# Designs tried in a protein design run: designed miniproteins, single chains, continued (3). Part 35

Each design is a single chain, and the fold is of that chain. pLDDT is the mean over its residues in the fold that is shown.

## One batch from the design tools (miniprotein)

Design m9190
Fold by ESMFold2-Fast:
Structure m9190 (fold): chain A 77 residues (1-77)
Amino acid sequence: DRAEARAILAEAAARLREVAREAEKAGDHSTAQRMLEGAEFLERLAADPRVGVAIARQVAAEAERTAEEARKRLEEL
């Protein structure tokens, strides 16, 4: 279902954008930029009708891991 794939990717992109805002507030501009680039990538995938739910779930899981790692690094600042 294309709508389901788009929803999964949009949610993951929103999570990366939240971490980007946290990184900017912490002064970590390089992490903020990486998170924003990841979010933009997911938003582009959400616009591609060839991207199915299985790929969306895999990419979203990788994005969630990236966001969690970034948050842990920010806590060390």
Scores: mean pLDDT 84

Design m9191
Fold by ESMFold2-Fast:
Structure m9191 (fold): chain A 72 residues (1-72)
Amino acid sequence: MLSPEELRERMLELLTKYIEKYAKENNLSDEEVEQYKERAKQLVDFAVSHLSDPEVREKLEEAIKELEEALK
C-alpha cells in the first residue's frame, strides 16, 4: 500500500511520461507541454488532499494502473 507521498510521486511520474509521449507524437511545443504538466500537478494535488476518502484513493490507484498499462 502506497503512502500519500508515494501515490503523488508515482502519479506525477506516470502523467509526465504520458504527456511527453503524447507531445512527441503530436509535435506539441514546450509551452503546451508545460501547461499539461501544470494541469496534471493541480489534479494530482487535489486528489491527494482527499485521500482520507476511500473512493478518492480507489480512483487514484485505478488511474495509476491505467497509466501504467498505457505506457507499456
Scores: mean pLDDT 80

Design m9192
Fold by ESMFold2-Fast:
Structure m9192 (fold): chain A 80 residues (1-80)
Amino acid sequence: MKKELDEALEKMEELLLNSEAGNDEDIELLKPLEEELRNGPSEEIRERLKAIATKLLDARYAKNPDEEAYAAAQAQIAAL
């Protein structure tokens, strides 16, 4: 459902923002998905959200390792 995906997107933004880098660029990457969420098929948007979130997470924690935060964020992505 769009509401469920919207909540997942919001939670993902929170996880990315709370990382040590705290970068607005990751949030900007998620904004197109938020717009598609309102008008597109929820399953396709969910899979795209998971793919983008995983890529951003991997890039983030490859540069700034945080084992516990990485595991928590991976669990959130898996729940999407």
Scores: mean pLDDT 61

Design m9193
Fold by ESMFold2-Fast:
Parts: C-alpha cells; structure tokens; sequence
Structure m9193 (fold): chain A 68 residues (1-68)
C-alpha cells in the first residue's frame, strides 16, 4: 500500500533522526531504541494493521542490528 509505504518511510526517518540526535548528545543507544519501540507499539496499536505492524518491526530489527 502506498500509504503504508509512506508512513513506514516517515517512521524510519524519525527513528534514524532520534538515533543520530541521541548519539550526538551521549544518550545510551539502548534507551533511544526503547523510546522508538514505545512509539512504534503505540502506532501499531492505533492502526490495527498487520502489514504496517510487520513493516515497522522490520525497521526496528534493522536499526537494532545497525547499533549492535
């Protein structure tokens, strides 16, 4: 879905920005990832769309791997 693609892209951009800002300010990467997970869980719960949920979880997995 183009709408899901756009929203997932927006989430990814916001998450990457939060990670970069956290790194610049000496914030623990685990704390930033926890905050991103809380935001993702809220969005997933509100949307109730399994496709959106799956794609957001993929983004989180990519970010967790990148920070490992």
Amino acid sequence: SPEIDAQVATFRAQAERLIAEGQANGVDPAAVLEFIRQLADSMIAHRADPEFAARVEEVIAELEAKLA
Scores: mean pLDDT 84

Design m9194
Fold by ESMFold2-Fast:
Structure m9194 (fold): chain A 64 residues (1-64)
Amino acid sequence: MSKDQLDEEVDRAMGRIALSVSRLMAERGTPGVAEDTRRMADELEKRGQLEEARELYELAEKAE
């Protein structure tokens, strides 16, 4: 397995964890969850995880 493939798998795992945490925070009605979720999405987009970032942006919009 190449370093690039391992990096991609780690990035996907991080994206899934971020999505799960954001869903839990939104479900609990945590203040500022929409803003925090967008910041997380921005970080994932910066890392090239566009699919996970998009899902977080959609969660942030629903949390508002």
Scores: mean pLDDT 71

Design m9195
Fold by ESMFold2-Fast:
Structure m9195 (fold): chain A 57 residues (1-57)
Amino acid sequence: EEVKKKIEIYEKNAELFKKAYDAAQARTDALGDAVRPTAEQAKKSYENAKKKAEELK
């Protein structure tokens, strides 16, 4: 019950972080290596949220 709500929150957060990662990757492609660390950080946030959602299943 409570676990199901947490899974939904983590899945929603993963989707939001995925959008942020896609946007950061697009900026990296446009602006070059200067913004690469931002894309990497967004990717890690997405992977962490996804992993937490899977751990609760």
Scores: mean pLDDT 72

Design m9196
Fold by ESMFold2-Fast:
Structure m9196 (fold): chain A 92 residues (1-92)
Amino acid sequence: MEIHVLIAVGDDETALKLSEKIGELEKKGYKGFLVGASSDPETRERAKAALKGAKEKYDKAVIGIFGDPDVSVEELEKIAREATGAEVEVIE
C-alpha cells in the first residue's frame, strides 16, 4: 500500500527528529511531507495548502500531527480533515 504521510511540527528541533523518521518511512515505501505546526496564522495557511495539495495528488493519505504539549494538535487535526478528508493520526 502506498501511503503519503504529512507530519506537522511546532519547532525546528522536533522537525529535525521527524526528518529522520520520514527517512525511515521512505525506505519502507512511504512518502512523507514535513509541515510546520501552528502557533501563527502563516504556518496554519501553509499547512492547509500542503495538505490540500497532497489530497489532489494521492488517493490515500495518512496525516500525522506531531505536537508539542504547547501546540494545538486539535486545530491541526481539524485543518487536516477539512483539507484532505483523510483520517488523521497523531504521532509523537
Scores: mean pLDDT 52

Design m9197
Fold by ESMFold2-Fast:
Structure m9197 (fold): chain A 78 residues (1-78)
Amino acid sequence: AEELAEEALRLTEKMVEAAKAGDLEKMKEYNEKAMEVLGKLRELAKTSEEAKRLLEETLRRIREMLAANEEAILKTLA
């Protein structure tokens, strides 16, 4: 579970870096990979309180990271 949480955060960081560079293709690629990893963690969260807590914490950190970089993300999406 921890490895999935760490990978999702790492992929989100790469997505934000791509957004800051204006690279829509790389941003989309890393976002899709992050969503896939989060999907695996979400599946584990159905039967594990540990995985559920990690998912909630990971989503909170992703949300904070996206909010801090909202302008760059929106500019790249436009």
Scores: mean pLDDT 81

Design m9198
Fold by ESMFold2-Fast:
Structure m9198 (fold): chain A 77 residues (1-77)
Amino acid sequence: SRALELLRRAKEHLRAGDEEAARREIQRAVIEDTGEPLSEEGLEKALELLRRSSDEDLEFVLGVIAVYLAVERTVER
C-alpha cells in the first residue's frame, strides 16, 4: 500500500539519523491510511514504535497507529 511505502521511507530516514524527515513521512503515511494527521504526542509515540520495530512489522506498526488515532479521537483529545 502507499501508506506502507511511506512508512518504509520513514524507517530509512531513521536509520540515516534524519528524524525530521522520518516524522514527515510518518505523517504522510498516517494521512494516506486514515485521512487524519497525528497529534505531536501521537507522532512521538509512532516514531518510538517505528524505531523498535523490524521491517517485517511495518503493517503492524501502521495498524497500531491507526488504533491510537481512533481512540484519541473518540475521547475528543
Scores: mean pLDDT 80

Design m9199
Fold by ESMFold2-Fast:
Structure m9199 (fold): chain A 109 residues (1-109)
Amino acid sequence: SEKEIEEAVEILSSMTDISKEVLEWFARTLASKGITDKFEILAEFFKIAYNLTDPEQQEELRKIAKESKSLEEFFDKVNELIYKYGLLPNTTEEVEKRILDAIPEEFKE
């Protein structure tokens, strides 16, 4: 699980302009909630990045994370989901703000 957390941070760092420090806090916040699987961490990031608030869309994303056997399969399925629902990405600034807003609440009890 620690190795999977590190792999998820490396993947997100390679794909985004978000600082590695912020991504490490994001992954640690998820780990504190029991989310330590690489694909589940990536799915939680896409939930924030594309503002997935709809329960049906969140359920499909969770299924993709659970059933994917490779990074290639995961990204192919996530891209299909994005296309299917016409999802638009949040800006880097919006994503960072959402991550940072979650950190203070999580670590202030």
Scores: mean pLDDT 81

Design m9200
Fold by ESMFold2-Fast:
Parts: structure tokens; sequence; C-alpha cells
Structure m9200 (fold): chain A 92 residues (1-92)
């Protein structure tokens, strides 16, 4: 289910910095609500924090929701942190 997939991504982030975890929760709620502006703002915050695990989580979440604007926004950050993401993505 969508909720089970979201929970798996949240569990993947559970041990990260609280700021990154909180920004990700804001993104989840924005996407569930269909609030495009709030979703983009939360995604930008996660990119600003520079946490590779959270950046990868945004990508996986955006794919689940089919959120093209967030996918486009996160793509440069995925490329920037590619080596770190390649090491950690197996945990999801």
Amino acid sequence: SLEEKIKKIEDFLASEDPEAVNAFRELVEAMKAGDKEAALQAARRIIELGNPKAIYAVYELAKLFGHDEVLELIKPALEKYQEEIERIKKEL
C-alpha cells in the first residue's frame, strides 16, 4: 500500500538529524494534502540541509506520488550526492 511504502521511507530516515526528519514529514503531509507549494518548499529545505539520505528519500517519495515538479527539483541534488546515495540506497 502507499502508506506502507511511505512508512518504509520514514523508517529509512528515523536515525537521521531531527531537522531532516521533520522536513521530510512536512513533505509527506504536503504531498498527501496535494499542497504543491508546501511540497516544493519542504523539498527545497531538504536540499539546503544537504543530507544525502533525506535527498534520496524525497526522490523515492516523489516517485510514489508521481510529483513531477519535486522529481525535477531533486534531480540535481541526486547527481551532486550520487556517490553517498549509491552507498546508502540499499538500506531502503
Scores: mean pLDDT 86

Design m9201
Fold by ESMFold2-Fast:
Structure m9201 (fold): chain A 110 residues (1-110)
Amino acid sequence: MMLEEAQKLAGFARKIVEEGSDEEAREKALEGAQKIAEAVLGVKASGEEAKELLTKALTEGFKNPEEGVELLRKIKEVLEELYKEDKGVGAGAAAEVLNALIKAQAELEE
């Protein structure tokens, strides 16, 4: 179910953010967003553009539950690998994934 996968991703991302340094996560947030967007969406974008693309992809995924579940699982897998390779980049990516999930949920209420 899409809601269960979204909750799993949000819980995992929140745990990464809580275990990391707030300052390091902020400094690496744009780099993390860019790496998630490249790995998940196949798009090379600036950090700010990557944030918009992630939010749009999640918003579209929430409107199509089958595609949304696959997207959420892929984001979680990529986030796990980024965190394993670089904890700062992984924490930054996790924070931006949480922000994108919140924004995508808000868009569905319109």
Scores: mean pLDDT 79

Design m9202
Fold by ESMFold2-Fast:
Structure m9202 (fold): chain A 56 residues (1-56)
Amino acid sequence: AMDGAQGAAAGVALGAAGRLEEGARVAKTWLMNGDGLSERGAEAAGRMAALEGARA
């Protein structure tokens, strides 16, 4: 199974490219399906990953 590190990395990369909404959505999907996070938890973590990328 794909792990949360791939989801977080995708979110960070898309956030760095200015694609915050897409990065958060992609990271959420990977975290829900790969790491078994709840939808709410994956949403929060995905948004944080995209924002972290945008800060770089």
Scores: mean pLDDT 71

Design m9203
Fold by ESMFold2-Fast:
Structure m9203 (fold): chain A 80 residues (1-80)
Amino acid sequence: MFDKEELRRGAETALQGARDNIKKAEEALSKGDKKTAIRYAILAEFQATVAAVMASLAGDEKLRQEALDLLKKAREIGEK
């Protein structure tokens, strides 16, 4: 089983990936490329979900909440 520090580090990595993909999705939307925006939003949803699970297992409620906030944002972009 992963220790809590390994899980927290994994969550932080996944969370950063989610932020990067949300940024790419927003950039695609600003250019009118809805299809590309949806693709990046789906990747961000996946990464944010992984981050939330890992943060929960690590007992890091703040990191888990940040991941859930990004998951919500990614879903909102995917619905555009």
Scores: mean pLDDT 84

Design m9204
Fold by ESMFold2-Fast:
Structure m9204 (fold): chain A 67 residues (1-67)
Amino acid sequence: DKLLEDFRLYLTTVLGFSQEEADEVVELIRQGRYEEAIRFVRDRLEEKGNYAGGIVGEEFIRLIEKS
């Protein structure tokens, strides 16, 4: 899924996620666990002080869910 791979790259290159963290988010999404993926992204970015990134990450996951 190109959207999912684009999101994984966005997580690591823009939002500062490790490969392991990004892979966990992608696996949650692949399993249809969208709310858990959103919470994981939000919580990790809040830990980094990137609250705006948490909002963008949620919106991206919602886009994937609707696709």
Scores: mean pLDDT 84

Design m9205
Fold by ESMFold2-Fast:
Structure m9205 (fold): chain A 95 residues (1-95)
Amino acid sequence: MLSRDEMEILVRLGENALRLAKQLNAPEDIIKQLEQVVEEMRQAVRDNDQERLIESMERLYDLLKELAYQGNGVMGLRAGFLGRLIKAAKDELEK
């Protein structure tokens, strides 16, 4: 089970991805979706809901992958790391 500190680190990862998307002038619609996902991640941590946190991370991953496809290669690297974290967290919850 993820500790609160580990969940807070995952929220920080989402917040850093949102900040980078804004710096790279990502499309406004994608930025709004990223803001919603980050807020959902924060709410999941407040509620200690690890399943909802992982679901929000999966949506974050899809948005970063979309930005990578649109030419933001740095977002592709971040999506890769996030994908590995999501897989590890899901594997731990299934045990």
Scores: mean pLDDT 78

Design m9206
Fold by ESMFold2-Fast:
Structure m9206 (fold): chain A 75 residues (1-75)
Amino acid sequence: GSSHYTVLRVTLPEGSKKTLEDIKEALKDFDAEVEQIGKRVFRVTVPVSQASDVKALLEKEFGAKVEVLHQGSGG
């Protein structure tokens, strides 16, 4: 079967004191990988089946701007 993953760009609002650890803890029940790519910008890689729930949680709990990026097979 084809395993599909979605990459989410997560941008925290200005003045947010939330950290990489806060995001990891919020997503601990998901098969999500979280990494910090900027001071308020994170990359979250998650199975496509969980992407909508993860996006909704991050928007609701962190006030984050979440952009769904589909990895194309083109590199």
Scores: mean pLDDT 79

Design m9207
Fold by ESMFold2-Fast:
Structure m9207 (fold): chain A 83 residues (1-83)
Amino acid sequence: MKPAVIILYTDDDKDLAEQAKKLLESQGYQVFLIKGSDLEKALETVEKLLEQGYKVVSVVPLTDDPEVLETAAKLREYIRKQQ
């Protein structure tokens, strides 16, 4: 299985998200940046990744924004049910 990491970001964290992606990709992970405020698009993206054979090993919120933390929690629950 292909190990994948999902990074949840906001517009204020875009540069930090891009730096985190480069660091994790240098360590052998496939990294996907998802806007943490859009739960529906985040769920659609994760569903597509699981269909493509990725194993999501981590969901990393870059901020303590309540909407982003809620998205992270819901993605983790969805991934748990599908893997």
Scores: mean pLDDT 81

Design m9208
Fold by ESMFold2-Fast:
Structure m9208 (fold): chain A 81 residues (1-81)
Amino acid sequence: MSHEELSLAGELELMARSLEGVDPELAALYRQAAAHIRAGDLEGALALLEQAKTLAEERGMSSLAARLDALIGRLRALQAA
């Protein structure tokens, strides 16, 4: 596992804790995505982040959806390496 993968997983875990009291469903998707990255399943993590983005868009959380787009882009770059 690369330093970038570990960094991304840790960042997702911190974001999940921040979201726990606001949106537990989004928090769960973030925690699951981080767990998939730590297990080396980047494809599974990507699917979970795409699901989180769709949910954020449906809930009108435009800034969070944009942040998820950036995270998805970072994960896609790691998957392509």
Scores: mean pLDDT 84

Design m9209
Fold by ESMFold2-Fast:
Structure m9209 (fold): chain A 110 residues (1-110)
Amino acid sequence: SLAEKVRKLAELLAEKFGKDTILAVGVMTLPEGPAVVVVTKRPLSEEEKKAIEDLVRSHLKEILDLPADTPVYVVEPDSILAKPLVEMLKTKDSGETGGKGPFHAYAKVE
């Protein structure tokens, strides 16, 4: 399932960047199509953000089964892209929404 794929990506992000860097990752639908959103726990440098984006981008097809040109956004918890994901994490650490709401699947990075 997409939720299992997103959990696998979350596990990889936790391994590479640690628990204190990234809050969560999710796959959402934007008007332009699917996008991956990575929510950070703290403000990051441009170098740290790029490293996260590059890692996610390298695994889009292999882990998430998404096109290589799928947008990847690395955002803070107060970002408009992050707010729905932060809200969902208050009730459940991972899930698949069945296509309702902006996110199809998401997982906390642990």
Scores: mean pLDDT 79

Design m9210
Fold by ESMFold2-Fast:
Structure m9210 (fold): chain A 102 residues (1-102)
Amino acid sequence: SLYEQALRLAKQAIDLARQALRTGSIDLALQGGKLVQQSLRLLQQSNVSKDQGRKLSKLISRGVVLTGRALSRTGQVDMPLSDDDFYRLSFETIMKSLELAK
């Protein structure tokens, strides 16, 4: 299902972002950003329950935060995010990832 695919991509994005943070690899961070974007698109296209939507949104928001941190090399970013912060940071991180992937 689109939900299961989105869930898998979000988890892979988190793993890549964690590797990027450990190794300093911008390539892994950019790959994580692309997977976060794909997961978010699939979430928007999928018909999910409220519980499934909440679970996937939490994983996507974590992926966004970790990817953003890996790209900026800033200090610890607090989790969980508010809904407004989640959507804002998701948009900003995806756009920044796409720009850096030129």
Scores: mean pLDDT 70

Design m9211
Fold by ESMFold2-Fast:
Structure m9211 (fold): chain A 120 residues (1-120)
Amino acid sequence: SKEEILEELAEALAEVNEIIEEVERIAREAKDERMIEIAEEMKKLAEETSEKINELLEQNKIEEALQLAIEFVRELIERVEEMLEIAREMGDEESAARLEELRERLERIGKRLEELLKKA
């Protein structure tokens, strides 16, 4: 149902926000200016994308909201991969492992959103 699609989208976006908070934590703990800048860019992207998704949902444009959410998750994966490369270059194996887990979580969320779009 439409209500179930909206609930699953909201859950996916909440999980993405938790991942961004963890990305910010990793960047702060690593104290690398490049990682901090990427984390700040991800947070800004999340704020801008959340506003656009809310506008689309208010207009009853559910498929467009899902497509935007999928594109957003793909962009976040690219950002996490950039941070992962920095962590590996620094020899920060702990941050690299944490970022790899977050990348895998984002990939699972992306697949869930793609499945949800097929039902919309």
Scores: mean pLDDT 90

Design m9212
Fold by ESMFold2-Fast:
Structure m9212 (fold): chain A 72 residues (1-72)
Amino acid sequence: SLKEQVIAHVRALTAQVVAALEAQGLPEMAARVAALGEQLIAAIENDDWERVEELEAELVALGREFQALVDA
């Protein structure tokens, strides 16, 4: 039940962030977030916590790319 709740939360949050990025005219960044969200859900479903940590690092890198775009 907790795992299902976490997966549902990740799915909902991913959809919200993707919609927000698309509304801001950043469709390629939205696609990258969508792909990372699906990979994160798959890793959680498979109890692949090493992969979850790898995907977290990729999300942090993507966040820095977004911040650089905003600061430009």
Scores: mean pLDDT 83

Design m9213
Fold by ESMFold2-Fast:
Structure m9213 (fold): chain A 61 residues (1-61)
Amino acid sequence: GPTYTRQQLLDLARQMAPGSTYSDAELVKAFQKMSDLGVPVDGIAGQATIDALNQARKQQI
Protein backbone atom coordinates (compact mmCIF):
# COMPACT_ATOMS: atom_id res chain seq x y z
CA GLY A 1 0.00 0.00 0.00
CA PRO A 2 1.01 3.68 -0.13
CA THR A 3 3.69 4.76 2.33
CA TYR A 4 2.03 8.08 3.03
CA THR A 5 -1.51 8.92 4.04
CA ARG A 6 -3.47 12.12 4.58
CA GLN A 7 -2.68 11.80 8.29
CA GLN A 8 1.08 11.67 7.63
CA LEU A 9 0.86 14.76 5.41
CA LEU A 10 -1.09 16.57 8.15
CA ASP A 11 1.44 15.55 10.80
CA LEU A 12 4.31 16.80 8.62
CA ALA A 13 2.60 20.09 7.77
CA ARG A 14 1.57 20.66 11.40
CA GLN A 15 5.19 20.14 12.49
CA MET A 16 6.30 22.73 9.93
CA ALA A 17 3.62 25.24 11.07
CA PRO A 18 3.14 24.71 14.84
CA GLY A 19 0.27 26.67 16.34
CA SER A 20 -1.45 27.19 12.99
CA THR A 21 -5.24 27.11 12.71
CA TYR A 22 -5.10 25.57 9.22
CA SER A 23 -7.69 23.05 8.09
CA ASP A 24 -6.57 19.68 6.69
CA ALA A 25 -6.91 20.96 3.12
CA GLU A 26 -4.94 24.14 3.94
CA LEU A 27 -2.10 22.11 5.49
CA VAL A 28 -1.88 19.92 2.37
CA LYS A 29 -1.89 23.05 0.17
CA ALA A 30 0.95 24.52 2.26
CA PHE A 31 3.00 21.36 1.69
CA GLN A 32 2.20 21.40 -2.05
CA LYS A 33 3.36 25.04 -2.26
CA MET A 34 6.62 24.30 -0.41
CA SER A 35 7.46 21.39 -2.71
CA ASP A 36 9.87 22.22 -5.53
CA LEU A 37 8.06 19.57 -7.58
CA GLY A 38 5.32 20.91 -9.87
CA VAL A 39 2.41 19.38 -7.98
CA PRO A 40 -1.09 20.94 -8.19
CA VAL A 41 -2.15 23.01 -5.16
CA ASP A 42 -5.55 21.37 -4.65
CA GLY A 43 -5.42 20.37 -0.96
CA ILE A 44 -5.83 16.70 -1.86
CA ALA A 45 -3.29 14.04 -0.90
CA GLY A 46 -3.21 12.53 -4.39
CA GLN A 47 -0.52 10.51 -6.16
CA ALA A 48 1.51 13.59 -7.21
CA THR A 49 1.57 14.89 -3.61
CA ILE A 50 2.54 11.43 -2.27
CA ASP A 51 5.36 11.21 -4.85
CA ALA A 52 6.64 14.66 -3.80
CA LEU A 53 6.63 13.61 -0.13
CA ASN A 54 8.47 10.37 -0.96
CA GLN A 55 11.13 12.29 -2.92
CA ALA A 56 11.61 14.72 -0.02
CA ARG A 57 12.31 11.75 2.25
CA LYS A 58 14.78 10.16 -0.19
CA GLN A 59 17.12 13.15 0.22
CA GLN A 60 17.77 11.92 3.79
CA ILE A 61 19.20 8.65 2.40
Scores: mean pLDDT 63

Design m9214
Fold by ESMFold2-Fast:
Structure m9214 (fold): chain A 65 residues (1-65)
Amino acid sequence: SMLTIESLLDATAKGLSEALGISYEEALKIVRESYEEVLKENPYAPTGVLLTRASSLAYQRALKS
């Protein structure tokens, strides 16, 4: 893929920001922190799995705030 991880996290953050009405900066922070946690727990998982799990975790965290 020609997309970087940063580009994919940015796209996810924009989607989360629009879906929940939070700022882009707050959404990006939640998405980045979620990705870092999932990566730490699953260091050998494929990128698609990491991104799917990170998105799910970010969504859960944003809804609880």
Scores: mean pLDDT 83

Design m9215
Fold by ESMFold2-Fast:
Structure m9215 (fold): chain A 67 residues (1-67)
Amino acid sequence: ERDVLVAKTVNDVIKAAEAGNKEEMAKIIRDGLEQLRALGASDEEIANVEKAIKTALEFWGLEPPEI
């Protein structure tokens, strides 16, 4: 379930980034990280997911939002 949530969050952020909507990107990332915390993810795990999202965006040539 957590892995599915992470994958969905990454995909949704990429779609928002392709649309040029940095506000939606930031919202999707915040909502996804909050859901992970609710599922029992540690602060370290959340930080790692945030880094993974940023790395994925950079790999696709997309600019990460301010978080």
Scores: mean pLDDT 75

Design m9216
Fold by ESMFold2-Fast:
Order: C-alpha cells, then sequence, then structure tokens
Structure m9216 (fold): chain A 57 residues (1-57)
C-alpha cells in the first residue's frame, strides 16, 4: 500500500520490514521488543499500531 511505502521511507526501513513489524504487532509482540529488533523507537511502533487500528495498514 502507499502507507507502507511512506512508513518505510520515514523509518529508514524496507517495505518488507514494515510488513514484518505489522505482522509482529498483530501477533501481540510488545512495542519495546519490536523497536529493539528493527532499531526504531517504541513511539514509531506505537504510531504503526495506531495506523493498523485506523485501517491504514
Amino acid sequence: SLYERIAAKDLGLSVEAVREIVRLIREGVSNAEIARKFGISPQNVSNLRKAIEEGLL
């Protein structure tokens, strides 16, 4: 999706990495654990979680 590409660019990640983060969020992995794994902030993971809840991802 367009939002996946925007998120990937903003986070300095690939689209595939953003998709993996979305999968981990849906599996119930914590923001802190995902942030540590991908080298992003817990706030960035929280923002992606909100985008999922709003139907953007």
Scores: mean pLDDT 87

Design m9217
Fold by ESMFold2-Fast:
Structure m9217 (fold): chain A 94 residues (1-94)
Amino acid sequence: HMEEARRAADRAAQAVRDSGKTMAEKFKKLGLDEYAEEIQKLADEVSEAVREGILARAQGTPEALERAREHDKRAQENVDKMLEIAKKAYEKAK
């Protein structure tokens, strides 16, 4: 049971990291290295929050579900920061 949750968490975390790397590479091609670095760091934080949230949900206790909600909130806050950086990067790329 926990083995399946761990594999799912690792896959989801990797997908987030891969997405962040792709976005960072696009910004580097536009000469926006500073934004590329910040997006990569935020994607790594989202990746960890997503992983921890999945593992907490798999435990199935009320306390673990509360921790999962905290991890979900942390992931969403960092996604919101990524969106703001992307908006600024696209304005500068004009």
Scores: mean pLDDT 85

Design m9218
Fold by ESMFold2-Fast:
Structure m9218 (fold): chain A 96 residues (1-96)
Amino acid sequence: SEVLERALAEAQRETGEADPARARLLLAAGLVAELERIKLEVEGRLEDAPALSAELQAILAQPDAEAALLARLRELRPLAPLLPPEHQALLEALLA
């Protein structure tokens, strides 16, 4: 997927992350963060947003981080129409 390849290259350039597997995890975590923020906004619970960073860091520390992030993205997929088109394409590329 050209969308995923470009997003990975951009993430590696911006973060300095040389490991493509780690860059992919950081992209997935960033998309989870965006979708969870949208969910909190829709539910009127933006006061809970500060807890998201700690939750995502805990997931990223797990050996099964990729599986956990992809499962969370699938749960949040109904909110995808609220994402910018480029982020919608990235979500579909990550879940393929």
Scores: mean pLDDT 79

Design m9219
Fold by ESMFold2-Fast:
Structure m9219 (fold): chain A 97 residues (1-97)
Amino acid sequence: SIDELLEELNRLSLQLANAFENNSPDVDTLLQKVKQLILELGREVGLEDLAQAIVDSLEQIYQDYKEGKITGTEAAIRVLLLSMAFSGEVLVAERQK
């Protein structure tokens, strides 16, 4: 269900944010899981283009983090903001079906 996917996205996004803040080796694995959930949610609610744009933004955050352009804390904040914004748009789209 959409609610189950959103709950999992919120859980994994918090884990990803914590991994960035702690400079964890799990960042890449958690990022891939978050990206897959966003793409799945986009398909389920007809927001595939938006889901791809959010995934591309998450990848940019990860690249900036790896290159030392942003801190782990900055990456964590950006990930949470993108995840929350996307979740809100998914909820609006689902209610309009």
Scores: mean pLDDT 89

Design m9220
Fold by ESMFold2-Fast:
Structure m9220 (fold): chain A 107 residues (1-107)
Amino acid sequence: PVTLELTPEDVIALILALGELARLYKEEKKSLEELRERIEEVAERATEEVARHFGLSPEEVERMREAVAVGLRHALDNWEKHKDWETFAENSLKAGEGVRQILERER
């Protein structure tokens, strides 16, 4: 696998995006195929949220969006392979909530 160099802000965006995919799966009952179709939208929304907090440039926003989308595809491939979807979704929701609380405290 290609080693992706993720910034701390990329990791924050990825965790937020994973939490949103987990919410779509658990609360809105989306299939894995539907989640794959939503990857770019979810990556864009998470990137926009992080960009607002950290004042990122348009170039940094596009790079982060691409990195997050790649991370989400990899996560869904591993989620599908292991069939531990409930535990993955629960942990992703919890991590996303934790990141949102950190961002709120840095206001």
Scores: mean pLDDT 76

Design m9221
Fold by ESMFold2-Fast:
Order: sequence, then C-alpha cells, then structure tokens
Structure m9221 (fold): chain A 70 residues (1-70)
Amino acid sequence: SMEDLKHQIQFAVDRALERVQRGEVTEQQGLDQVKAATRDLGIAYGLSEEEIEKLVEEAVELFRKKYQES
C-alpha cells in the first residue's frame, strides 16, 4: 500500500542518517542512498516516474530536516 511505501521510505531515511551519524558515510553519500532507495521502492511499487520524482523530493526534504536535528 502507499502507507507501507511511505513507511519504507522513512526507514531508508533513518538508516542513511544513522550511517552518517556513525561516520560510515558522508552527508552527500547518505543523501544519494536515500534518493536511490526511494527510486528503487517506487519502481518496485509500480509507480510512474512523476510519482517517483515527487517521493524522492519528499524523502530528500525529510533527510535534510532530520539531519539538521542531529
């Protein structure tokens, strides 16, 4: 479902932030991982490219907001 997709994207964001906080990856690498994971999830859920781009924008914004808080 779309709710399950959003939860999986949120999990991908949190996982990338954890890796950045642990010094395993840079902020830019974490952001790139979020973008890639969100695209892969959108493709797996059968979404259009337009829908995938919108989800990527939302995931990037969530990552940046949470990164500022950490």
Scores: mean pLDDT 87

Design m9222
Fold by ESMFold2-Fast:
Structure m9222 (fold): chain A 99 residues (1-99)
Amino acid sequence: DLATALAEAIYYVNQEALDLVSPPKDHALLRQGSVSTLRKVLERLGQDGALAGEVLRRLNDLAVEDLKRAVFGVPANEIDEEERRKALEAVETLRRHLA
């Protein structure tokens, strides 16, 4: 669960900064916040090799799933909407654990 949350945070934090901004004029501030969160996650993973290994495995699974969706013709709307939901949940879960 934690490894999945961290992998999703790493994957979707950049997506949140780039495409979940509302309104777009706040892009710079959201990107800075997301980068800060990602940096803390990476620092934490450096302290726990077992967790880091599991997170890398989950990141690989996320990349494969994204490719499968593209190949099997899942509508872009569906992918985008699901990614936005997961990004928000992952960031919130991560901040709860890091706070």
Scores: mean pLDDT 53

Design m9223
Fold by ESMFold2-Fast:
Structure m9223 (fold): chain A 88 residues (1-88)
Amino acid sequence: IQSLIDQFKEAVRNNDKERLKQVLQQIQDMLPTMSDQQFSDVEKVLREILTKLGFLSDGFYDNFVEIMTLEQQKELWQELLDKVIENL
């Protein structure tokens, strides 16, 4: 998980759209099998960076996270990542 986070940050720093797509696809593929801790770590980084890049509005996740199960949160992120990858 940390290696994927590091690769994600590197792709963002380098403006490497192709690598960014590949890393996001790998994260999306792993979401259903992530532990609660792994998901928490990845979700925090995704939320911060995708908000900075303009793909998510500030506070978007805050309105839903408190009322969603972990399973529902993973489903939401799978859908969000699919849309982000399509628009890169």
Scores: mean pLDDT 75

Design m9224
Fold by ESMFold2-Fast:
Structure m9224 (fold): chain A 70 residues (1-70)
Amino acid sequence: QAGEEAKLIVIEDVEKNGKVTDKTVEKVLEHAKKYLSEEEFKELKAEAEKLKTPKEQVQYILSFLSRKGL
């Protein structure tokens, strides 16, 4: 599922970089895009961009996917 696969991306990037980075956010968004309509992806991206840190952005994306049953 998209959410579980996105969590694995986060774990891998944290292992490699020691923390969630902007690169982690990009990877998670790119992964989420495969499972969402264009409209849903635009909503996700717009809401994530309102958040100040990569960690908050990733947390929001994972929550969004969970709410969609992904």
Scores: mean pLDDT 85

